# Ledger of designs, part 97: designed miniproteins, single chains, continued (5)

Each design is a single chain, and the fold is of that chain. pLDDT is the mean over its residues in the fold that is shown.

## One batch from the design tools (miniprotein)

Design m19361
Fold by ESMFold2-Fast:
Structure m19361 (fold): chain A 100 residues (1-100)
Amino acid sequence: MAAELEEQAKTADEAEIAKLGLEHFGEVALKLGVSEELVKELKEAIENKDEKKFEELLKKISEEVKKSLIEAGVEEEVAEGSVENVEKSVKELVEIIKKA
């Protein structure tokens, strides 16, 4: 096969794994009490490559996750650190998908 097809296949494989990671994130967010509407809008922002809308929606989802963790008895500083790590991971997955 041509070298271009091999590079495309590698990028597509990484993008598929990243999409599975985003799907799993959506499922976890829903289980933590985030609205289905916010998760759906985040997926649409990623598909449309709308960076501003993605950032705004990710922040809203992170605030809802933080609230749910605090309501479950997690210390506020621990909840904040957890959502910061999740935001970083989600942004990394979106960058992989964009390179596909």
Scores: mean pLDDT 75

Design m19362
Fold by ESMFold2-Fast:
Structure m19362 (fold): chain A 93 residues (1-93)
Amino acid sequence: MEEALRAAEEAGRRATEAALAAAKGGGGAAAAGGAIAAMGSALGGALAARRGGSEEALELAKEKGKEAAEAGKKAGPEGGLAGEAAAKAAEGL
């Protein structure tokens, strides 16, 4: 469980760093916003799974992971990477 949470956090952080570098100070608001949103969703899903420790929390984390994957896919490659990490973290629960 903790390895999956760390993987999601690390992927989200790297995706955000790459998006910020590519956007060069947030040049593409939609793309940058999407990547950051995807990272936030990934972290939110992982935190929900960790803090809840219940079946309801696990289901919520899976749903948040799917939402992050969908949002990230629309934001571009960096957002997609963060979304995939969230989905994998939730799936690993």
Scores: mean pLDDT 53

Design m19363
Fold by ESMFold2-Fast:
Structure m19363 (fold): chain A 122 residues (1-122)
Amino acid sequence: NPELEAAREAFRNKQPLPDELIEKAMEKFGIETDDLLVKQFIAAYYLAAEYLKAELTVPSDKEIERALKMAGLEDYLESVKKARDLLVEKGVPVVPNGLLNALIEGSNTPGNKYAPFFLALL
């Protein structure tokens, strides 16, 4: 999958997701925003939905806050909340458990191969 390889290359080089992947995710979901961090989180949700195939739930503000605090990423709370709200508004299946579990448990859970990738986006 060329999108996965591009995302892995971005992770390896500690760069944000490629613009092509961001544009594809925004077009796929029909979401418009100029907030670069919100765009990156929407693209991360797109990748999580494609690759994790997890049960879809909507994370609460407290769940997002806890996950980001445990990862040391509290500064991104508002951007993650905005990405969640935009995805929910558009009726997009959200994979919040997959994304948040990747952020929380990345170093300790066998098979959580996306946690370093999601952490590298921030």
Scores: mean pLDDT 63

Design m19364
Fold by ESMFold2-Fast:
Structure m19364 (fold): chain A 82 residues (1-82)
Amino acid sequence: STEDLLEGIRRVLAELPAVREEVLALPDPALRERAIEQLERVLEQLEKIKEALPEEKRGIVEELEERLRELIEELRRALAEE
């Protein structure tokens, strides 16, 4: 349901700091690259999910998209600086 979807989005948003720490702790650059690629795929899915939601329900998805975009940029910078 839409309610279950939005609850899932709220949980993912709360978990982003832990995801950040886990990716940065990966010792293998290839594993970090794969993790970043998975996050990029999640971002693409969020854009599609947002389009399917009524306007008044998009706010939390937009917040997750923005924070995930920022996280991806940070992780890409960290990977490039090795």
Scores: mean pLDDT 84

Design m19365
Fold by ESMFold2-Fast:
Structure m19365 (fold): chain A 77 residues (1-77)
Amino acid sequence: LSPEEREKLEEDIKKALALMKLSVAKKYGTVEDVKALAEELAKEGLISKEQAEEIKKIAETEGPEAAADKMIDLIEK
């Protein structure tokens, strides 16, 4: 693989893993699990810090399923 192909593959894998974790958190996760995922995804550059803060508030006010759905939408776009 070229460096460019490797970078794209690593990004695609990172997104796929994030989506799998979010799907599990949506069905079985707690508010704290979803907040931890928001911080992890922001650290990895998949969402912004501002988006992570918004997601944490959604998890606290609307629950972990609603917050996970918002993160899935942000990553898929």
Scores: mean pLDDT 82

Design m19366
Fold by ESMFold2-Fast:
Structure m19366 (fold): chain A 109 residues (1-109)
Amino acid sequence: PVPRSPVEVFEGVLRSVAAYLLTEQGRSASFLIDASFDEVLALLREAGLDEVADLMAAALERLRRDPSLAPVATEALLRAIERGDLEAVLRILELTAAGASPAEIRRAL
């Protein structure tokens, strides 16, 4: 595969979180690989996960403006997912959207 930008890697992690949450709601997530990110957000909102969709959109928009945060946000998000800690996932998204420092994002774990 062609090397992805750090922002594209972060978007991929958001898609994985969305797939997990939709599966927990009893919905199929198999088509999310081929869906646009806007379609992923629409599906989360349809499932009643509006707050998660809004946080994902805000975090991704911030990283498009400041890609330097993408590696630390991605690493922190993956660690939270590995722990099954949804509260930490949401906190990392909030901090990323707010443009928090790398140290603050790491402390959310």
Scores: mean pLDDT 79

Design m19367
Fold by ESMFold2-Fast:
Structure m19367 (fold): chain A 77 residues (1-77)
Amino acid sequence: MDQVIEEAKKSGNKEALEKVKEAEEHEKLAEKALEEGDDKKASEHLGKANLKIAEAGKLVGYSKESIEALEKSAEAW
């Protein structure tokens, strides 16, 4: 995750940075859902966050194998 964020910032790819921002918003929503005891809502937001990081990774040339692992993580939630 951190490597995708660093690559997005380093590349100056605005579209990738937008996807990272969307992922961070979903992580915040997941954290709130966990505080409220809504495990299902938290899982849905964590899945969406992972999917947005995978999309950012594709834009900055992250490996297909690493992206596939992130997408599979999103599906597991």
Scores: mean pLDDT 74

Design m19368
Fold by ESMFold2-Fast:
Structure m19368 (fold): chain A 100 residues (1-100)
Amino acid sequence: SNAAKEGLKASIEKALDRLEKKVDEWLKQGRITEEQAKKIRELIDEMRKNIDDPEKFEETLKKLSDYLDSILDREDAQEVARLFGREPREDLRSTSLPPD
């Protein structure tokens, strides 16, 4: 089980690294401001500090998701959600029939 826990942690760290690269690209493209980039980087840093605390990690990830939804196009926000294994906000039907 230690190997599985280490694997999950490494996967999360890679997702955070990919997000940081996306933040750099969005900033270079003028899609976000320096102030917005700083806020996202602060949330990424908070997630890294709480990587061994699932509750705090999930709380910070929710704050990040909500913030990104407020400043980014839906496509970019969904791409970030996918990095962390979250279901796209619009896709309620990917593998399930709608509730009757």
Scores: mean pLDDT 73

Design m19369
Fold by ESMFold2-Fast:
Formats: C-alpha cells, sequence, structure tokens
Structure m19369 (fold): chain A 69 residues (1-69)
C-alpha cells in the first residue's frame, strides 16, 4: 500500500540519520579525549544540530503525507 511505502521510507531515513549521528558522536568523543579546542568541539556539535533539524524536517514531511491518506 502507499502507506506501507511511506512508512518504509520513514524507517530508511531514521536509520541513515541515526548512523550519521553516531559517526559525529564518535568524532566528538575522540576530540574530547584529545583535549581539542572549544572551537573544534563547537564545529562538531553544530553539525549534529543541523543533522537533527534535517531529520526532523524530512520525517515531518512524510508524516504529513501519511495523515493525508
Amino acid sequence: SEAAALEAKKAEIEAEHKKRFAELKAKYDELVAKNASKEELLKITNEMFRLLADAEDQLLALEQKLKAL
């Protein structure tokens, strides 16, 4: 069904964003262990915030399509 296809796309997007977030978190943890500068840490946290915002926007769009069905 169309609803099943949209749910599958939602799951795929969630999985990809979860993977990318884990990669950024690993980089953040490595920088903390190396006593990296606050500027370097802020750069990674900004990338994390952008990733979360993008994921939220994409998932919201799919949920609106599901509600329209």
Scores: mean pLDDT 84

Design m19370
Fold by ESMFold2-Fast:
Structure m19370 (fold): chain A 69 residues (1-69)
Amino acid sequence: EDEELKKIFEKTAELVRKKLIEKGYPQEYLDIIDEALKNPTEENIARFSRIVYELKKEDEEFKKELDKI
């Protein structure tokens, strides 16, 4: 039923992880992504969304790649 939404979320999380690693972000940011995937509570999704917002603000290429998902 929610398989398509899960795939979109997983693809988004992998793109975010890739960009965080490329930009040298601390492990704490990667942990937030992993926690959101493992335990998608409202709080964990909010923390994940904040990271996505920060990346979109700093990186126009990331924003364009995200829009393709």
Scores: mean pLDDT 79

Design m19371
Fold by ESMFold2-Fast:
Structure m19371 (fold): chain A 86 residues (1-86)
Amino acid sequence: SKEALARILATEFYRALVEAGVPEDKAREYARKFYEAILNGDVDKVREIADEAVKLVEEVSGPEQAERFRKIADRLVKAAEDLAKM
């Protein structure tokens, strides 16, 4: 289902944020927004949330970690955009 796939993508997004040094509560907030954007079919919001998350990673962990996170986020965004359009 769309909900099950969106949950998997949001869980991957959460794990990537935590691994990048984002506190668990903040990572959970961003993962929830990501999940909701996918379910609402809001492709622009999916990308906006991912970009905000990259900026957050840069703020808490620096530009090198932000670059690593962006590579993961871009892959997840592509999958999320395709799913949001379903």
Scores: mean pLDDT 88

Design m19372
Fold by ESMFold2-Fast:
Structure m19372 (fold): chain A 82 residues (1-82)
Amino acid sequence: SDRERTAATIKEEDAEAFLEKFKKSEKVTPVEAALALLGLDALEKRIKEKGGPEEELKKLEEQKKELVERADEAAKRIIEAL
């Protein structure tokens, strides 16, 4: 999948920057939401590769749920197209 491939190429610092942008934005654009979700996918992969503590994965799941609740249909389509 292009989405999984794109997520795999995102550096940890870039993923964190995408999430920071999302947290500071009262209204999230479809592109910003898509980048934040890709960032979360990249962070999840890294945590799992490190043998991932459950606490870190739970925090990531909470952030992902919040982002999905705020993301519109256009943001979801962008993620699926990647």
Scores: mean pLDDT 69

Design m19373
Fold by ESMFold2-Fast:
Structure m19373 (fold): chain A 110 residues (1-110)
Amino acid sequence: SEVREFAREAAERLEELARRLRALAEASPNPEAAALGREAAEIAEAAAELLRRLEDIPLAELAESLEAMAEGLRGLAEEARALGDDEVARAAEEAARALREAAEFLRRAA
């Protein structure tokens, strides 16, 4: 199934972004920015798990959940940027874009 293959690739990308966010959080000299990076990684990890459970969730509901998670990541990116951690901000923004792209694809497939 094209939907299953897409969800698998999206989950793998989000898992890679989560690992990058955790590494950036560990390297951050700012404890507040580090906390934002860890929160962003947890959202990306949760989204990847939802995508891996594609068969268990109605596509429209999954898309709505991913859009809400993308909005959360966008907020964390803005907070990280305000703290001067542009690397955490960029990684969180990339994760938010990946979630929006996944949500749009799943909505079209529903």
Scores: mean pLDDT 89

Design m19374
Fold by ESMFold2-Fast:
Structure m19374 (fold): chain A 88 residues (1-88)
Amino acid sequence: MSMEELKQSLLEDFERLGEALEEKLKELAKDPSAESSKIFTVGLVAVFSYKAAADLAKELGDEEKAEELREKAREVEKLMEEALKKKE
C-alpha cells in the first residue's frame, strides 16, 4: 500500500466513523434519558473523525471534499451543542 492509498483508506474510514456517530448523536438527541456525557463523547468523536477526514482530503488535493467534511464537522458540533443545552 502506498502512502497515498493509506491516506485515502484512512479518509474513508474516518468519514464512515463520523457518519455512524452523527447518526448515533441524532438518536441520542431525541432520547430524553440519554446522559450528557454520552452525547458529549459521541459528538466529540464524530467531530474529530470528520476533521481528520477533511485534513486527509486536503493532503490528497481534494479541497472540495475537505470543505464538505469541514461543514459536516460544524453541523455535528451544532447538533451536540443543541442536545447538551436541552439537558442543561
Scores: mean pLDDT 85

Design m19375
Fold by ESMFold2-Fast:
Structure m19375 (fold): chain A 121 residues (1-121)
Amino acid sequence: MKYENYLEILRTNRELYERIANDESLPDELRGEAYANLAILYAFEGDIEKAEEYLKKAEELLPEDHPAVLLGKAAIYAAKGDIEKAKKLLEEAKKVAEELGILDRYKDQISALEDFIKSKE
């Protein structure tokens, strides 16, 4: 997937992700993944400060090796121009998601992030 196409999906769902993330009645996993999606959105837009703020919130709710956290970190490092660290985190996210049997759940995020990383090379 082209990262610009995924960025438009994230922008369209921004308000929904913000509502899910801030709803304390919802499970931590759902809220944490919403924060991670906001981190990826702002990383793709080049707003590194907001991306890091949302990633920190995701890390408070999710394990450090959660695929959504690893994908958020990869997006931020790619936005910062640390392409090698971004690639390493992306491969780690794929491995963890595959081991958990949920790789298909992150297929669009992974594809968009691969395209985003290529755009920074």
Scores: mean pLDDT 90

Design m19376
Fold by ESMFold2-Fast:
Structure m19376 (fold): chain A 95 residues (1-95)
Amino acid sequence: MSEEAREIAERLLELGLITPEEAELLRRALETRDPELLRELNERLRERLEPEEIAELEEKIKKLKENMEKLKKSLSEFEFELLKFQGIAGLLLRR
């Protein structure tokens, strides 16, 4: 997961879809496993999404929460924010 997130961040940075500051926030979040740093990054990136992309992301988050509740599984706050990051990154990479 963390190596995959780093590769995604490098690609986003190369395409100009994130700033070096945002790439550094991700690096710090992965190093510290701090969900608050990753949440800050995710909120910042979400502002760049189109309304249709936000709707798709919200639906994916809703389904993830419903599936976790149904299976009685839990994700850490960090793992949940990391999955949100991957969802946002996937939408940005479609451009």
Scores: mean pLDDT 79

Design m19377
Fold by ESMFold2-Fast:
Structure m19377 (fold): chain A 66 residues (1-66)
Amino acid sequence: SLSTAEIWALAERFADGDEALRLKIMILLQDHNEGRVERNGVTLDDAIASLGLPAAKAAELRAALA
């Protein structure tokens, strides 16, 4: 599982100064940590795709959560 510090660091890294995106990433990472992504009937890949990141950054975030 991810710590609060790891969630913050990943959200800052991938949001690239976009505060709205940073909050979306933090919510995603918290939901993943709590198993809520699977309980909501979506895959982690679908949840990451909903963030609207460039394909390369989406792949890096996916790899960080593997």
Scores: mean pLDDT 81

Design m19378
Fold by ESMFold2-Fast:
Parts: C-alpha cells; structure tokens; sequence
Structure m19378 (fold): chain A 111 residues (1-111)
C-alpha cells in the first residue's frame, strides 16, 4: 500500500473504534455493512468492515472478510477503494489462497 492508502485505512480503523455499532454481534454488523454499502454510505461500510476485521483478528477469516468487502464495493462501482482493500489482503496475508484470489481480481480491475 502507498502511504496515502495506508492513511485512508487507518482513518477507517479509527472510525471503527468509536462507531455506535462496534459492540453489536457479527451477524448484525454484517447486515448493517451490506445495507450501508448498498445505500452508498461507504464510510460506514468501511468502518463496520474494520470492526469485523478486528473481531476476526488472528484468523484467515479476516482476510476472507476483506476480500468479500472489496468485491461488494467493486460491484457498487467503488473500484478505487476495492483495489486498496485487495492490496491490503495481498500485503498482510501474502501466502494465503485469499491473497492469490485478490491478486487475480486486482489484475482484472486494472485491465
């Protein structure tokens, strides 16, 4: 990730720490995230996404969750943010199958 992309992700991580829904269950957070993304509230979707990443911390599910969030955002036309999330997976989980999928998706989005 570039320094600018890292700063963007850190902003959303900080928003996640103080978000009103931070203590909700995983299914409730996933439902709220999909609703936020579908309504175009990308800041909320990313904040909820990082809450889920923290709840999955230390497991392969964190990488899978970020990959799924990137796919959802790409479907909504937010290709710039989707590419940042795909690069994050590649850089933080480079030897995972999820990173291999992220590399293939990133190449397609840049074509």
Amino acid sequence: LTPEEKALLERFKELAKTHPLKDQSVPALETALVAAANSGDIDTALALGWILVEKYKGTDRAAEFVLNLALLLAEQGHLDIAKVLLRWVIENYPDSEVAEIARRLLARLEA
Scores: mean pLDDT 76

Design m19379
Fold by ESMFold2-Fast:
Structure m19379 (fold): chain A 82 residues (1-82)
Amino acid sequence: MATPAEREALRLMMEAGVLEVAYASYKVVNVEPSEKEIERIRRTLEELEAFLARHGSELSPALLAEVETVLEQLREILKEAE
């Protein structure tokens, strides 16, 4: 069974995934996301970075790599939205 830290990482990645899908949908229809939506993405990135700083050593190498991939995806979204 997954550890509490692994379960929290999966929860945060699921939240990030919902935001990534929403952003991709806006891009497909060529609609600019609102400042509130961009701020939500930024807060999710910050929360996930804080989680990794505190609990990253508790994750399996495979899960850590997946979380780092999600972090890079969120960073690219914010870079494109600048």
Scores: mean pLDDT 81

Design m19380
Fold by ESMFold2-Fast:
Structure m19380 (fold): chain A 80 residues (1-80)
Amino acid sequence: SLEEKEKLARKYMRLADEYFKKGVDAYLQGNYEEAIKNFEKAIKYYEKFLEAEPDKNSVRYKRAKKNLEDAKKMIEYLKS
């Protein structure tokens, strides 16, 4: 149902934002391996959110796409 999809999307967004924050925090502490692992988890949950979110034009959908791309760029940077 639409309500079930919205609940699932909210769960994935919360998890994605949590891991994204943990990735940023680890990066600022110089813990690059931990930063990469947390950004990889953030990517996984942002992708799950984008699949579950019924409104592809919502502000949260656009924010998730941006954070997903930012996390990918951070991983590329940290592996170089």
Scores: mean pLDDT 90

Design m19381
Fold by ESMFold2-Fast:
Order: sequence, then C-alpha cells, then structure tokens
Structure m19381 (fold): chain A 83 residues (1-83)
Amino acid sequence: SEEEERARKNLGIVLGSLPKEQRPEAIELIRSGDLEALEEKFPLNEQQRKAARDLMEFARRHPELFDKLVEEYEKEWEEHLKA
C-alpha cells in the first residue's frame, strides 16, 4: 500500500544513518512512540525527525505491519553484508 511504502522509506531514512549496533534501540523507541528519547539518544536532522514521527504514527496504527517492515529491513541488511 502507499502507506506501507512510505513507512519503508521512513525506516530507511531513520535507520540508514545509524550504526547496525544502535538500530535495535532506535526501533524500540519508534515502536514505543518515544520521540523525545529517540532525539536525545540519536542526533537526527529535520528530514529524519519527520520520518521518525510518521513512522511512529504508522507503528501505533499498524503494529503488525511495522514488525514485518522491521524484519524485511533487517533481512535486506544481512543480505547486503553477505555480498
């Protein structure tokens, strides 16, 4: 869906600039909707802050789809490291 495609892009915008080791913590803060803690822990630019807010809203409304997108992102990252 269009909403799911936006969520995929937002996940990449937020997590793509973070070291792999920090991504699980960022994902949990997004899942919990704690934008203040996310911004305190990770330096985000304006585009990344907007992406994080949109992604938190998606995770709140569609938690099962959010978990699926996270699993897909992690799998794609693992495949990239093996190449």
Scores: mean pLDDT 80

Design m19382
Fold by ESMFold2-Fast:
Structure m19382 (fold): chain A 65 residues (1-65)
Amino acid sequence: SIEELREKLERIEAEFPNLTTLVQLQSAIHELEELIEEVKGKDEELLKRAEEVLQRLRSQAASLA
């Protein structure tokens, strides 16, 4: 459901400060990419929010690589 997808996104956002290794960031990126595929065409607000979080995770991963 959209509610479950929203809760999953909120969990990823809350965990962000604890993602300190490249492996942790890559895992979160993969999970969020799957979330985005499930949200596409269903909830534009949630999609936009998920894409913003994905950009932040990718930027953090790039800074560690």
Scores: mean pLDDT 83

Design m19383
Fold by ESMFold2-Fast:
Structure m19383 (fold): chain A 86 residues (1-86)
Amino acid sequence: SEAREVLREYERELAELAAANRRDPRVEELREIMREPRREFEKEVEEEVEATYPGELTPEVEEEYARRVEERLAELLAEARRRLEE
């Protein structure tokens, strides 16, 4: 699934960010805080896509789902990086 690949890339980048800043106690707190919003956004996007294209897993639906998940996760990752740079 393209959405699962986006999630794997997000988890990898989050792990790299944590490794680079492992001496900063904010890293662990930030990872914990971001777990819940990530899951909530994933579910929200999935529900929106399912409501628009009920019961059909066409390539277009899968691509739209992956795109929306990527956009929301990119915003969360950018915010995490911004906070750690301050």
Scores: mean pLDDT 67

Design m19384
Fold by ESMFold2-Fast:
Structure m19384 (fold): chain A 90 residues (1-90)
Amino acid sequence: SMKEKEKEELKEELRKVSFKAGRLKYLEENPDPSMSEEEFEEFRRELIKEAEKLEPKLQKYLDENPEEEARQELFNIFKEAFLAGYNSML
């Protein structure tokens, strides 16, 4: 079973990835002329890689915590961090 420290580390990893996803979404909608196409694709590629590493950990957490509160907490972490990341680019 996942320890409390591992759960908190997972939530922090989710916040970081979600924040970066929000920033990427802003850049997709508001292209930065100073950012090369290669730099944008590198940012996107690294983020996908981080998300792919996080996915099995999130699935394990949800499998061990099947209650709706656990899913809602992860969704709220994602939503708040994503919005913060998006708004950080304003």
Scores: mean pLDDT 86

Design m19385
Fold by ESMFold2-Fast:
Structure m19385 (fold): chain A 62 residues (1-62)
Amino acid sequence: SKKLAEAGEKAVKEGKLSEEEARIIAEAIAKASGVELTDEAVERAKENPVEAGGLALSLAGK
């Protein structure tokens, strides 16, 4: 979960996500929720980087 924690911390501090970082966060959220990863989930993470980053940091603590 180091990659997830790093992506989440960067998102919260910088307010932006790369495509790769958004995909890492969206995949972790999808797995935690028991759903399949979608392109729409990746786009939502890019549109809401601080929120996505906060969720990623919470999940990295699991």
Scores: mean pLDDT 80

Design m19386
Fold by ESMFold2-Fast:
Structure m19386 (fold): chain A 98 residues (1-98)
Amino acid sequence: MPIVSLSGPSSVRGGESVSIIASISGEPGQRYLLRMRAINLENGELIASSQPQELESGESLTFTLSNLEEGETYRVIAQARNLETGEESESSIEIHVY
């Protein structure tokens, strides 16, 4: 099963850009499809999504969010699917905007 790890700040200033890095670990030589999305937790709105990327174990995807609204909280979700087995994993972090 792939393991997705998310790295990024837990808080940012309103109007600033923030980069979230999703890293994948799994079986060597296997390919994974990674997708990221960001949801505003106040209203449930999908504000951004990445294009799906094919990655190998040890690779990462950077997902940049901009124009985040002060006082809001966003959830960034990374999903990885093993392209050979169909196994999926998911990780999420929350970002508070001040």
Scores: mean pLDDT 84

Design m19387
Fold by ESMFold2-Fast:
Structure m19387 (fold): chain A 87 residues (1-87)
Amino acid sequence: APLSPAEVSALLMAGMRRLEPTFRRLREAISKADEETRKKASEEAEKLEREFLNFAADRSASPAQIEAKVDETEARLEELIRELEEA
């Protein structure tokens, strides 16, 4: 692979730091939702976090793939936040 394990780890940590404020906003939006909506949104949030962590385990990912996965995860989190705030 073109990246060392340390370089992959650094990019993934940077991605997690970038996603942290959005996850925090999502958890706040979930806390304000109705019980049923909160349950479904919490399950989706956990799924998104698990998907990102599972991706992070793939040491063959390129820098572009890591950036694309962070962008995809952020966009999906922002969409879930919008759905909760508009509902």
Scores: mean pLDDT 78

Design m19388
Fold by ESMFold2-Fast:
Structure m19388 (fold): chain A 72 residues (1-72)
Amino acid sequence: SEAERLARELEAAAEELRESDPVLSLELLTAAYLLREGDIERAVELLERAAEAHPDNARVQALLERVRALAA
């Protein structure tokens, strides 16, 4: 499913950030968990906060838009 694919991409992004930005890494892992549980609304809320905190991170912005598309 698209949700599973996005969860895997969030997990991959989190692994790359594990040492450089452990807080963002944990936020992305939590969003992936919420998507796997079907809690799309909470995943969007968490990613919106992460995107606001990291306005220059194009990858986080792109992941947020794709997760929002699941909620529509």
Scores: mean pLDDT 87

Design m19389
Fold by ESMFold2-Fast:
Structure m19389 (fold): chain A 102 residues (1-102)
Amino acid sequence: MKTKVSLVLGLLEGPTRELGVLGLGVNEETKEKIFEYLPLGRPVRLEDLPKEEQIEAMAEVMKRIAKKLGKEPKDVTAEVSDNPLLIEAAKKAGMEVKIVPL
């Protein structure tokens, strides 16, 4: 049975001006919350970061959240906003995608 996980992710600039991905995952059945942060390890401006790299980094955060919830990504239904980057990231993570209104 697939587990519904609400996923909210954003890019933010750290104190060293490096970009990172911050993610929040919520198991919709248990209401357990997982925060995951992935630093991109380089001082890059958001406008200079390729969309493909944003999708890869977001997908990695989604996979880490699923694993911390004790789930394989293939067994997760990712509930995400109608944001094309989040939709593509969830698909790349191997998750089923459900678009939810914010």
Scores: mean pLDDT 79

Design m19390
Fold by ESMFold2-Fast:
Structure m19390 (fold): chain A 81 residues (1-81)
Amino acid sequence: SSMEKFREKMVEIAREVKRLREEGASVEEIKEKAIKKLDELAKEMPEHKKYLDNMKEFLEEDPELAIRLMEHEVRQVEEEE
């Protein structure tokens, strides 16, 4: 389904964010790469564009908090059956 594909793509973005943090990338570098990935996903799945645009805005306003919330939400989703 569209939602299952969306979840998989969001998990891929979150894993990339986690990898960059583990490699010691700056918050600014992680923000730029995350925004680019979210923009690409919005082009692939325009039905989710509004949600993805809101996430991009949050990443630009408070990148540290947005990154932490993104990782936390993905972990919670992965724990659900």
Scores: mean pLDDT 79

Design m19391
Fold by ESMFold2-Fast:
Structure m19391 (fold): chain A 89 residues (1-89)
Amino acid sequence: SKEQELLLMKFKMLRIALLTHMDVAIRQEKDPSIKAKLKELKEKAEQDSDRYLAQLNAAQSLEETREIYEQAVEMFDQYLAQVDALRAQ
């Protein structure tokens, strides 16, 4: 449906935004220990977002798509908070 397509588009946009934010954080970080942790966090974010993308593509209903999308948004918010916590050290 158009609603499912819109949610998938929003997910892809959020994924690009998160990964871009992480790339900027990695580039700006001067502490090699924190930089290494940010790189590891980005790898986990890529793996988790790829898993959610697969689930969204496999979803058979708008309701299922909404539930997966909401879980993915919560996951993105958690990753953003983890980036902020690492950079506050």
Scores: mean pLDDT 91

Design m19392
Fold by ESMFold2-Fast:
Structure m19392 (fold): chain A 77 residues (1-77)
Amino acid sequence: EEAPEEEKREKLEEMYKKLPEVMEELRKKLAETKDEKEKKEIREQAIRTLEGVKRLAEELDMKEVAEAFEKMIEEIK
């Protein structure tokens, strides 16, 4: 049936298209969070998630998508 790699690519492309909205939501969440330790935990969690999808994109040879996720990681730091 449908190849697993194709499904993974579709999911990554969907995440890539939603990146601007996700980043705005993250910035809003960080602005609304009062505790600096909690903000750090939110950033670290987001970075870990983005690193995971970046690695998956690299494995699927989706260079442009992987570069976009890396840029988002840099912006969150």
Scores: mean pLDDT 77

Design m19393
Fold by ESMFold2-Fast:
Structure m19393 (fold): chain A 72 residues (1-72)
Amino acid sequence: SAAVQEKLAQIGELRQKFHEALRAKDYAGAREYAQRIAAVEKELFTSLNDQEKLQEVERNAKELLAYIESLE
C-alpha cells in the first residue's frame, strides 16, 4: 500500500541520516535518529499486526542505543 511505501521511504531516509551522524561522531544525533527509526518501524509493524517484528524492533533499538553509548 502507499502508506507502507511512505513509511519504508521514511525509514530509509532516517537510516542515511543515522549513518551520517555516526560518521560525524554526532552521537546525540545518532541516538535521536535511532529512536525515530524505531518509532516509524513500530508504527509500520503495528499497522501490519506483526507482533514478532514489533518485539524484534524493540530489542534491536535497545541494542543499537547501547552500542552508540559504548562509542562515547
Scores: mean pLDDT 88

